# Designed miniproteins, single chains, continued (4), part 6

Each design is a single chain, and the fold is of that chain. pLDDT is the mean over its residues in the fold that is shown.

## One batch from the design tools (miniprotein)

Design m12189
Fold by ESMFold2-Fast:
Structure m12189 (fold): chain A 68 residues (1-68)
Amino acid sequence: DAAAKEAAIAKIRADMEAEINRIVQEMQDYARLHSDAPQAEMDALARRAEAEIEAIRREAAAQIAALL
């Protein structure tokens, strides 16, 4: 029903946001612990995290689309 579908979509979005926040926090923690790391290393880490976040967003969008 519509209520069950809404609840499922809300859970997918919440799980997506939690996973993205985890990646962002891990990056911030790494940057704090390695404040003397080369900028190129930090840029590479950020690019990898952005790619992972994009993949997570695409997965969530596909799951939501399957429910509609």
Scores: mean pLDDT 87

Design m12190
Fold by ESMFold2-Fast:
Structure m12190 (fold): chain A 77 residues (1-77)
Amino acid sequence: SSLYEQAKKLYEEAKKEAEELLKEGKIEEAIFVLEITLGLLRIMLAVAKLIGDEETAKKLEEIIEEVDKEIEELKKL
């Protein structure tokens, strides 16, 4: 699914940017990048559900859960 592929690429790019920011001690900026990404992924999930793409929706929910957990861990720092 093109939507899932776009979501994976978005998450991979955001993860790399967040990791670089964390190396620089920019924790709040890293969280912000991941929170924006989470928002975009939720929009993609809404689209997948709207068009009835249940397989893509399930995969997007898994990515969203991973991003949410990463944000929660960073907020504890």
Scores: mean pLDDT 88

Design m12191
Fold by ESMFold2-Fast:
Structure m12191 (fold): chain A 94 residues (1-94)
Amino acid sequence: SAKDEAVARMRAAVEAMAAALRAAGLPDDLVTQITLAILTEIQLFAEGEVSPEEMLAGIERFLAAVAPQLSPEARAIADAFLAELRRIVAEYLA
């Protein structure tokens, strides 16, 4: 389904972000915490528990809360990830 494709693309984007954050020198524990929190929101959307807009708002709020712990390079990676997630959701809603 279009939803299954969107969920798969979002999960792939999370894995790409995790790899980029590790390459940028983020501690493994923090990358794992970020990855798990975002995957939890994607899973709630996949199960029909939250709307796409609620999922994006939850992820954006979480990333904003973690931003003070991130280097400028890691913040740029998180911003690029959020932009990609918004593109996937926009394509799903079209």
Scores: mean pLDDT 90

Design m12192
Fold by ESMFold2-Fast:
Structure m12192 (fold): chain A 65 residues (1-65)
Amino acid sequence: SATGEAAWAILGIGYQLDGLLRRVEIEDGRVRVWLAADTPAAREAVRELEELAKSLGFESVEVFR
């Protein structure tokens, strides 16, 4: 849903502003995440984004390191 996509995007943008992610993308219920660096904090941010995507019924989550 548009509301679910907006919720995921807001969390993803928040993690970009925290310097944990360099990029996030969302298209047709598929999400892609690019790490700024492969750190424990960035891995935790990805885990939270994956769990949110799963709860919202997204089709796929791709993570790029």
Scores: mean pLDDT 83

Design m12193
Fold by ESMFold2-Fast:
Structure m12193 (fold): chain A 60 residues (1-60)
Amino acid sequence: SVQERIEALRKALEILRNTDKSLEEIAKEVGFDSLEEFEAFFRKAVGITPEELRERLRAA
């Protein structure tokens, strides 16, 4: 559902901002079976990859 996707995205963004957890760990924690599924979902929702967002957050 849309609500479940919004909650997964919100949680992933929180973990990305506040921790150094690997992207694979974040994917599992927010309910994805693989990093590839998580990355595809995230890029479609946000417009950039989780790797790109992490680098942007580190540069700020």
Scores: mean pLDDT 81

Design m12194
Fold by ESMFold2-Fast:
Structure m12194 (fold): chain A 93 residues (1-93)
Amino acid sequence: MSPEELEREVTLGMVQIELAVLARIGVTHYGVAPEVAQAVVDAGVAAAEAALAAGASPAEVMRAALQAAADQAEALGAPQAFVDDLRARAARF
């Protein structure tokens, strides 16, 4: 496996773990429906894959994933506090 392929797989794995943790927090702390939490994860992963395909850095990939997750959470009517938490996390990258 090339160093670039390994970095992409590691970055995607880190995004998947972060989104899974945030989805669990959404369900357990913010009262987000599990189906909505799954849609938020799916949107974030799709954005991460698109950013990786475009040659984005790990920080840019994580930012794109968290922004897409926040946008999907807002579109599905998730609690504003959860949407704001996702956006604040994206802004740190």
Scores: mean pLDDT 87

Design m12195
Fold by ESMFold2-Fast:
Structure m12195 (fold): chain A 86 residues (1-86)
Amino acid sequence: MATPEEAREGARAVVDATAARAIELSKQRPLTPEEIANIAREVARDAGMEVVDIKVEEVSPGKYRITVTVRLGGVEATAERLVELP
């Protein structure tokens, strides 16, 4: 059974890893919100997290809000991060 703290840490790790990977890939090619969402799904899967929801919104040109909701052992947690892409 997962704790709410473990689920929150997992969601945060997924969002942070997604942002880092998106920044690196954006140096080679512009990314769409859909591509960023796909990165988040891959990161969550690799981390063993069940994805409940992923939202990627362009809040201004090159600036994205990434929101990930994951489930770990029946516990859900959401994490959010703003990322600026070069």
Scores: mean pLDDT 83

Design m12196
Fold by ESMFold2-Fast:
Structure m12196 (fold): chain A 63 residues (1-63)
Amino acid sequence: MITAEEVKRWAAEAGLELSDEQAARYARAARLGGLSLEEVRRIVAEARSVEELDALLLRRILA
């Protein structure tokens, strides 16, 4: 199961600073959207900004 702590850690590895609230929101959205742990990690690694992370996750969830 994807947790806020995992999302925050992966974002930090990618050079992105996420608040606890942002990380929790993204983890919840990924779980509700049925994304795998590998898919979320890849999306976070691809994002160059928090705004791009939002756009990439939303696009995948709505696909």
Scores: mean pLDDT 80

Design m12197
Fold by ESMFold2-Fast:
Parts: C-alpha cells; sequence; structure tokens
Structure m12197 (fold): chain A 56 residues (1-56)
C-alpha cells in the first residue's frame, strides 16, 4: 500500500467518511492522485463508495 493510500485510510477511519476534495486537502495531494488511490482501495474492498463520499 502506498503512503498516500495509508493517509487516506487513516483519515477515513478517524472521521468516518469524506469526499475526494476533502481527502485531497487533508493529505496534501491533487484530486487526480487521491482519486486513483481511492479507486485502488475500493478495488481491494477496503473502502466503499456511497454517492460522492467514501467510507472505510
Amino acid sequence: MSELEKKILEYLLKHGKATIDELAKEVGASREEVQKAVDRLVEKGIVTKEGDVYTA
């Protein structure tokens, strides 16, 4: 798992849910990089997409 994926997962576990824009601001990465990392976490079954928000 990449450092970006780890930071995203930690944020979601602490706060419950977030949008891509919220995650990008919190982890200091572009929306594009965060979207790719989140998509990988969804493919692994670690994160779930609910409309425009994500939860772990």
Scores: mean pLDDT 83

Design m12198
Fold by ESMFold2-Fast:
Structure m12198 (fold): chain A 77 residues (1-77)
Amino acid sequence: DLDLFVEAAKEAGELRKKGDEAAKAGDYKTAAELYQKAAEILREAAERLSNPGLSAFARKEAEYYEELAKKYEEKAK
C-alpha cells in the first residue's frame, strides 16, 4: 500500500515538475495536460489503495493537480 502510494507520488511529482517548466515557458496547454496526467495517476492510486488515510491523501493530491490543470487550461484559451 505505502509502496503503491510512494511510486504514484513520485510519478505525479515528475509530471508536475514538467508541467511547471511548461507553464514557466508560457506553454499553458502542455502544462494543463501534464497536470491532468499527474491527477489521473493519483486518482488511480487512490482507487487501488486499501489504507483509507493513504487513499484520502492521494485523492486530495489529485484534486490539487486537477485545479492546476483547470487553471492553465483557462490561461490557454
Scores: mean pLDDT 85

Design m12199
Fold by ESMFold2-Fast:
Structure m12199 (fold): chain A 92 residues (1-92)
Amino acid sequence: MEELERHQKEIGELFRELFMEKLEEMYEKAKNEELSADEQIAFVLQAMLASSVAELPEEYIEAAKELAEKAWPAASKPMQALLESYLKALEQ
């Protein structure tokens, strides 16, 4: 491996770890109902994006679906369409 590719792997692993840590933080806040509707929507989108790069714990996927349903009535139409698209992609 060339040094650039080695650094890309190390950076990728670091970002994966930091992203998972952030998701864990948001998941705990979501369980305690400390997130606004917009923050719940942002968490769902982040969880969907993370699942395309790394395997998410099943509990985060379940929490994301629950939060999506709970936040849906308060979401803007563009955000609702975006969530629906991501949820369909996740199930396939």
Scores: mean pLDDT 66

Design m12201
Fold by ESMFold2-Fast:
Structure m12201 (fold): chain A 78 residues (1-78)
Amino acid sequence: MLATATEVVELDRPVSDELAEKIIEAAAEAAKAAGATGVNVSVEGNKVTITVSGPTAEIAKKAAKAAKKAVEDVYKES
């Protein structure tokens, strides 16, 4: 069975649709680079929810944290 991990990032303000697309792309790429086999990223106002699946719980957790960092980095540079 694949393991899953979820991270939630609350930003200080709502993001534009263009920024949301960049956040989703960056989070998905970071999670996949960390070994994730599946990534689901949703953006709702100022809230980003990242759900990651991986071959082990350890990989899923690492991938979710990598995706969270990517979201924060993209937002900070915007």
Scores: mean pLDDT 82

Design m12202
Fold by ESMFold2-Fast:
Structure m12202 (fold): chain A 92 residues (1-92)
Amino acid sequence: DLEKLKEELRRTSEELERLSEKYEELARKEKDPLRAQYYRRLSEAYREGSERYREASELEDVKKMKEEGRRTAVTLTGRILREIGDYIDSLL
């Protein structure tokens, strides 16, 4: 069902946009510059993920939409884990 898949991808895009906004606000309020940078990088990662899911929702091809959605999930997860690792390393 193309319409249902479009709605799910758009909903995921919106959820990631909210996470991006949340971390951007946390970064602005954060007094520790290393933690503020970490929050900014998380915000950027979620924003990129949101854009990718929005783009996927416009593809009009169920197979391509699923492939791009899956690729975005893998890429976003890897980026989040890398940012967590980089932040921990910055504390040493």
Scores: mean pLDDT 88

Design m12203
Fold by ESMFold2-Fast:
Structure m12203 (fold): chain A 97 residues (1-97)
Amino acid sequence: GRPLSPEEMLALMREWKRELLEEGYSLVSATASAIGIATAAGYLEVAREILEEGRREGISEEVAELLEKAMEYTAAGDYKKAGEYVNEAVLLAKKEE
């Protein structure tokens, strides 16, 4: 079929994040997963909107900066470095609790 519009991708990522939260994933883990999928699929503006929604929902600026680095590496195709930054974000968020 046709590629998803940015609005369709945003709705899909919001739904995916909601499902992960219902399954017991942390806000940071659910947000990082949605950002990673959108970014890998080429929807960088959608990924940025999901990150900004995460900030409004309680993600700290320090954790958000790590997720933004993960997004940059995912966009560049460096999934190993992206995963390292996601892991740092999750660990930092846990220490902030």
Scores: mean pLDDT 89

Design m12204
Fold by ESMFold2-Fast:
Structure m12204 (fold): chain A 70 residues (1-70)
Amino acid sequence: SKEEELKKKIEEIEKEIKRLEEEIARLRAELAAETDPRRKAILQSAIAVLEGALSFLKELKAELKKKLEE
């Protein structure tokens, strides 16, 4: 059913959100320990990209949950 498909998609998104949060935390720890300005810039860019993806997935999850409640 569409309801079961939506529930499965929400679960997959929740797992990806958790993975991204863990990766962002790891990269932030690496950034805090980094002294090379070029490597800092690379880490900052990577974190920004992942934070953008995280925001998108959180919004998508909220939208799918609303559809599931209908």
Scores: mean pLDDT 88

Design m12205
Fold by ESMFold2-Fast:
Structure m12205 (fold): chain A 94 residues (1-94)
Amino acid sequence: SLEATREAAIELLEELQKFVKENSKDPEVAERIVEALQKAIEALKAGDFETARRYLIEAGRLVDEAEMDPETKRKAIRLLTAAAILVTGADLEA
């Protein structure tokens, strides 16, 4: 359960990294979001849910501040929110 929930969160964050790379018009903003997501993924793999949550918050802020098409921004926020819910669930089982 815990391992499956953590893996699902990582998969969503990896999907979001790919989505941001493919749909962002600003490569610098895209790279900053991808880096924050990568730090969250690394923290999840290490079992550091506190650090993972911190980087998810940072990624959310970067997405919110980014100039993106409204549909692109909505999808990014949905993926990030789903991952954050899974991270919270995994932390509660740990």
Scores: mean pLDDT 83

Design m12206
Fold by ESMFold2-Fast:
Structure m12206 (fold): chain A 55 residues (1-55)
Amino acid sequence: ATVTEDVTWSGADLTDAELAALRAAMAADDAAALEALAARLAGRTITVSGTVTVE
């Protein structure tokens, strides 16, 4: 089966660089980078919407 994921990121007061860093850390499964970003983004709302298609 083929699995396709399409994920959209948004957030209040997030810069393009912060969103790109968050996406990169999650894609790389980099726990240290993700924890550092979580600390910097504490109190901000991040919205993640995605679809997973299995064929």
Scores: mean pLDDT 63

Design m12207
Fold by ESMFold2-Fast:
Structure m12207 (fold): chain A 62 residues (1-62)
Amino acid sequence: NADVLRALAAMYEALADVFERQGKYDEAIELYEKAASLYEQAGDTDFAEEVRKKAEELRKKK
């Protein structure tokens, strides 16, 4: 069910945000990538792209 995948993606994105705020960029990047994969599986390609972009910005900061 796409709604369940989208909800899981949002939860991983929220966890990634928490780790990002703590300066734990490696953990945040992994969680953003998991969220992006779940958004893609849900058919939310635009959300997946946005979340992958967040991961790449964090790679530049560490």
Scores: mean pLDDT 83

Design m12208
Fold by ESMFold2-Fast:
Structure m12208 (fold): chain A 85 residues (1-85)
Amino acid sequence: MSKEKLEEEVELSLLQMELSIAKLALERALKKGDEKAVKEEIERLEELIKRLEEFIKKTKSEELKKEAEELKKEAEETKKRAEEA
């Protein structure tokens, strides 16, 4: 395992954690009817989606690319649900 691959694995893990936190924050905001908080979490999800797209383009690992694509789909689905609420 190279240092570069380890750094990419850490980066992807952090993106996964950010998605989990954003999803939880969004669920709480929706439950409270906090429209401002919902909008802020949608904007964070948009940034996360862009970062995942950049990761997918950058990574040389097919395994990490697949994981990032799955996270991107989950982030996009979470955003759509928030926008439809």
Scores: mean pLDDT 83

Design m12209
Fold by ESMFold2-Fast:
Structure m12209 (fold): chain A 83 residues (1-83)
Amino acid sequence: AEKEEALKKAKEYSEKLEKAVKEGDLETAKKYAEEGGRYGALSTEAETVVHGSIHKTLKDDEELKKELSEAVEKAKKEELEKR
């Protein structure tokens, strides 16, 4: 149940992240990367979905890809530290 819910939320935030990137809203995209990254602490599959979405959406934007990937990792680490 927890892992399935985390995966569902990761997919939802990944879709919102893709839309925000397409609209040029980098602040919102980063926020969704952080939210999706928190669910990565609960499920390895959720983590994979969020990173996959970033890689797919930002193929040629290495700077933004790095920034969003770092946001995911930071949010995951902070969530794990709360345990």
Scores: mean pLDDT 80

Design m12210
Fold by ESMFold2-Fast:
Structure m12210 (fold): chain A 77 residues (1-77)
Amino acid sequence: MANEAKEEALKKMAEASKAKGAELEAALAAGDKKALAKAAIEAAKEAKEKVSELKDEKVREEVLKLLEEEIEEAEKL
């Protein structure tokens, strides 16, 4: 099912997010606001790249659409 493929994709994203979360925490602890902003942008781009590797085209398109919407809203803030 596409739902099972989506669950697998979310699991892989969660694992990638754990590593990026550590980078964000390190940057925050260092007080480097520029590094913190860069890490956040890179995390979003990496998530989009990971989704592009999904075998299920329907799940891939749906998740990419959600990521694009999140990025667009963040940029408008």
Scores: mean pLDDT 64

Design m12211
Fold by ESMFold2-Fast:
Structure m12211 (fold): chain A 65 residues (1-65)
Amino acid sequence: SLEEDIEMGVLDIAAAVELVAYRKGKGSPKEKEAAERMLDAVQAGDLETARKAYEELRKIRKEEA
């Protein structure tokens, strides 16, 4: 659906932002790994897996804060 396509696009951008931040020396290796899983899921068209990877990224940030 259009809503799922928009959500997928938002998750794609979010993953790209995290990977760019890591390349610039920000974020942790765990955040990078979660963002990479998120991007892989988006590229595979697996919205459910992309959502799980995003929640994992958020959990890592909360645990590291």
Scores: mean pLDDT 81

Design m12212
Fold by ESMFold2-Fast:
Structure m12212 (fold): chain A 62 residues (1-62)
Amino acid sequence: SEEEKKAIEEAKKLLEKKAAFIKSKLPDATVEIKEIGENTFVLTVKHKDLDVEETLDVKLLL
């Protein structure tokens, strides 16, 4: 639906904002955003001293 498309677009923008912020604070870190399902995204941060994974289900934002 149109509402779902908007929610997904907003979620992607939010994740991109988070990724940029993390990269600015940890420039040596590898930051990736992956779509693992129709409405599920994973933000992965890898650094020498950190290994963090965050999952976002965009359907929960509707």
Scores: mean pLDDT 72

Design m12213
Fold by ESMFold2-Fast:
Structure m12213 (fold): chain A 71 residues (1-71)
Amino acid sequence: MKALEEVKKLEKEVKAKGEEALAQGKETEVKKITLQGSIEAGRILIPTASEEEAKELEELIKKLEEQLKSL
């Protein structure tokens, strides 16, 4: 399952980037990095998901995008 491997890779990258931002005291930036990473992970999963799962992922992504805009 290549999509899951890509998502795990992205999670590690987001974690490392978030830890660097947190160490610099950029708490809002950490939240933005986490939200952006979650949105990207959802986008990676959509092509491998069922039609029903893809719909749920699209709704989740929209919710996360709105949360990101509110920051």
Scores: mean pLDDT 78

Design m12214
Fold by ESMFold2-Fast:
Structure m12214 (fold): chain A 88 residues (1-88)
Amino acid sequence: SAEEMRRIADAVRRGAEEAGAELKKNATPEQKEQIDKAVELVREASEAIARGDTERAGRLFDEAFKLVTPEQADRIAERIAEAVREAQ
C-alpha cells in the first residue's frame, strides 16, 4: 500500500541519517563530506521508494555506496535494514 511504502521510505531515511551520524564521529573531514553525500542520495532513494520507483531507488543506493568505503556501506545498509524491520 502507499502507507506501507511511506513507512518504509521514512525508515530508510532515518536509518541512513543515524548511520551517517555514527560514522562521522570517527571520520576524517574528507570522509565526512562523502558520508553526507551518500546520506543525501539515500534520502532521494527513500523518496523514490515512497513513489514505488524501486529501480530508481536501487540506482541511487548504488551511487551512494560508491561514495563510501565498503565497511561504511555495510553499516549504512545494516542500519537501514534494521529500521525497515522495525517499521514493519
Scores: mean pLDDT 88

Design m12215
Fold by ESMFold2-Fast:
Structure m12215 (fold): chain A 66 residues (1-66)
Amino acid sequence: DEREEILREIAEKLDAIGKGINGKLDIEKAEKLLEKGEISEEEAEKLKKKGEEEIAEARKETGAEG
């Protein structure tokens, strides 16, 4: 059924978009926690790298270029 295939593709794209949004939020959260002194600079850097990787994976999964 073409409808089930379309819904599956939409679900996969939404999951990938969610990963990208979560990655961006992780970076923002790391910056705020560092600013508050709740985490070290090293911990903030690791969280930022994780967020950047999540964004990169989301871009690959959605086929987004640029």
Scores: mean pLDDT 76

Design m12216
Fold by ESMFold2-Fast:
Structure m12216 (fold): chain A 62 residues (1-62)
Amino acid sequence: MKPSEGEILEALAYMALGVARATLEDPEKIKRVEELVEKALEAVRAGDLETARRYILEAIRE
C-alpha cells in the first residue's frame, strides 16, 4: 500500500525537526523549526497539504 501524501509530509516534518536538533546549536533557531513543524503537522491534519509543504520547506531552510 502506498503511503498517503499526508504521511510523507508528516515524516518529512519530523525529519526536519530531528536534523535541526542534531545540527543547530542556537536554541532560538531550534524553537523556530519546532514552531514551523507544528504548523506543518496542523496543516496536514486539516488536509491543507499545500500549506504543510510551505512550512516544511521553511523549516528545512534553517
Scores: mean pLDDT 78

Design m12217
Fold by ESMFold2-Fast:
Structure m12217 (fold): chain A 71 residues (1-71)
Amino acid sequence: MADLEARIKAAEAAAPSPETRGQARADVIGEHYVPVVKETRKLIEEKGAKTLDEMDEISREVAARYRAREA
């Protein structure tokens, strides 16, 4: 879902202690970004990107796909 901040807040509220609050937050962030990171790396490998400009192009493409899926 597009509202990552609401998910983080809900996870923090459900955590029983300050120590577990940080871990719950990290888990939600990780779950949200893991698919984006995986897809970005896959496309970099498939396209053979070797420059920062090429990698930035792929990152923007992946971000656009996820943004369209959220809309």
Scores: mean pLDDT 69

Design m12218
Fold by ESMFold2-Fast:
Structure m12218 (fold): chain A 61 residues (1-61)
Amino acid sequence: AAPSPEELLAAALAEARRLTAEGRLDEAQHVLVRTINELAARGVPEEELARAQAELSAVGA
């Protein structure tokens, strides 16, 4: 089943943190970009999208 926007964000934050801890910064950045694009495609409100982007950016870079 397709994950909810909340599940997508939680999974992406965990993955980005793991990749960053491993020094895999390019892959962490890819997870951030992909997740924001998926949330936007699902029609997540702009306010929530901005918050998600800030959280992912703080973890990945």
Scores: mean pLDDT 76

Design m12219
Fold by ESMFold2-Fast:
Structure m12219 (fold): chain A 73 residues (1-73)
Amino acid sequence: APPLSERERQIMELIIEDPFLSNREIGERLGLSQATVSRHVRRILEKLGLKDRLELVIEAGVEELEEAVKKVF
């Protein structure tokens, strides 16, 4: 598997801890723009072979997303 950068790892950890965090909110926590976070999220998904943020959270085993998942699709 391709290695995650330190920043990509930080963003991934935030998404797993709170899957409801927007790219803007992640950017505010890390001192990054929303656009920069969005680019990093896309890169994380590409590196992990995942289709979207939802698959990332399912892979992490976070049950709190069950209701949000039903509304995204």
Scores: mean pLDDT 73

Design m12220
Fold by ESMFold2-Fast:
Structure m12220 (fold): chain A 90 residues (1-90)
Amino acid sequence: SAEVERLRAGAESLEAAAAKADAALARLRAQAETLRAQAEAADAVDAAKGAALRAQAAALDTQAATVEASRDALEARAREARERAEELAR
């Protein structure tokens, strides 16, 4: 039916959006890891620089948490759309 096709297309679009969010999340986490590694290296010489780098990493973690929540919401909506499509296809 047209409704089943629309729900499946909607799920595919949401899954694509979730995949983009996953890529953004991976980049933010990689940047935070790099900053933490730099902070550890800085700690031996300049504790204030180490603290500043950790604060920057924590800010990226906060951004990552927001992106992760958005991704999870997109995945949940995609799953619901697929479940509805399966129910209607019976």
Scores: mean pLDDT 92

Design m12221
Fold by ESMFold2-Fast:
Structure m12221 (fold): chain A 89 residues (1-89)
Amino acid sequence: DAARARAAALRAEIQALLARTRALVAQLSTVDPALGAKFALELEILEGLYLIALGVERVTGQPLVSVLERLLAQVRALEAEVEAALAAL
């Protein structure tokens, strides 16, 4: 039960951070289209991995806490890179 609650919290945080990162990538793309396209591709890969994780949880009925924690760390790293790129403009 604790694992399911943790997985639910992680999913909410990942979804919010993916949305935030997408907005930042869109903003960057208006100034640097090539760099924006690079980060957009990295974001699409992370979104794809998140959907795969959700699919596995749905099929197995098991919360993938460790997978979601690793994915959250990767999305946070990407968001930080996009923010740094925007700050350097």
Scores: mean pLDDT 91

Design m12222
Fold by ESMFold2-Fast:
Structure m12222 (fold): chain A 59 residues (1-59)
Amino acid sequence: SLKRETLRAALRGAKKLFEEGDVERAIRIFEGVVKAAEALGDEEIKKEAEELLKKALEA
């Protein structure tokens, strides 16, 4: 679905920001994707976003 594709694109963008050292911005996007995936009922994207958020917070 378009919504799912949008969330995946947001995750890719946030991963790039994290790799470039923009940790704070990446965290905000990961948090947004978790909330959006939960609202959509997409457990796969939610889990991926939560794992990435946890890693970013540990950095």
Scores: mean pLDDT 85

Design m12223
Fold by ESMFold2-Fast:
Structure m12223 (fold): chain A 94 residues (1-94)
Amino acid sequence: MSIEERIEELEKRARELLERARELADRTGNSSILDIAEEVYKEVKELLEKAREAAEKGDEKTAREYLEKAERLIDGMEQFLEIMEEQAEAAARR
């Protein structure tokens, strides 16, 4: 996969996680879930933009480092949402 293809893949994953966080926040009434998701999404977008700029300069090493940072934030976000979804489901089973 090219660096540009990987940027597009990570942007898509980040958008899907933000949508998932919005649905969960709406369902639970917990706006903090969305606030956290929006901050992570913003950081991911900034990292992906830096990765694109580095790739355009021919600095593939720096581009990959930014992609790795973005992927770690996305992975952490996925884990956070899984925990929040489990807690919400447990609370719904009264």
Scores: mean pLDDT 85

Design m12224
Fold by ESMFold2-Fast:
Structure m12224 (fold): chain A 88 residues (1-88)
Amino acid sequence: KEAAEKAAEAGLEAAKAAVKHASKPELASAAGINGAGAWAEYKYTGDAKKAAENAIAAAENAIKGAGTEEGKEEAEKALEEAKEALKE
């Protein structure tokens, strides 16, 4: 449950980075959907692996869609946090 919560938070941070710094609205939307998926897995199933997989997808979309170096760095940080949650 705690690992799933960390993954969900990482997914939300990735979605926030995508929204703030996106050069491509479709990639910001994809990151938001995956971030919501990570949160849903945490809330409804407690499945840390599925939450982390969704958070990783959110961060990858945020990195691809980043219009700024700051946004890319924030998304890369979220990706590392999601990967660490998966290792727990």
Scores: mean pLDDT 77

Design m12225
Fold by ESMFold2-Fast:
Structure m12225 (fold): chain A 79 residues (1-79)
Amino acid sequence: EVIELVERLKEALIKLIEKLEELGKISKEEKEEYIKKLEEETKKTIEYLSSLSEEEQKEVSELLKKQIEKVEEEVKKLE
């Protein structure tokens, strides 16, 4: 499901942001700002994707899976 993939990407990005703050690469304030922006963009993305045809959602799902893998690899590099 495309919405489940968007939520997975959001979770992966939040983990990345949390790791960056723990490593001192970003401030606590920057972390909170990035997470807030991510929540807002996630809501907009879900609304947009819910308006697409089933075939278009399948295409976006493949792209989202690729993006999730990239973010998860970046998190692993920071561990």
Scores: mean pLDDT 83

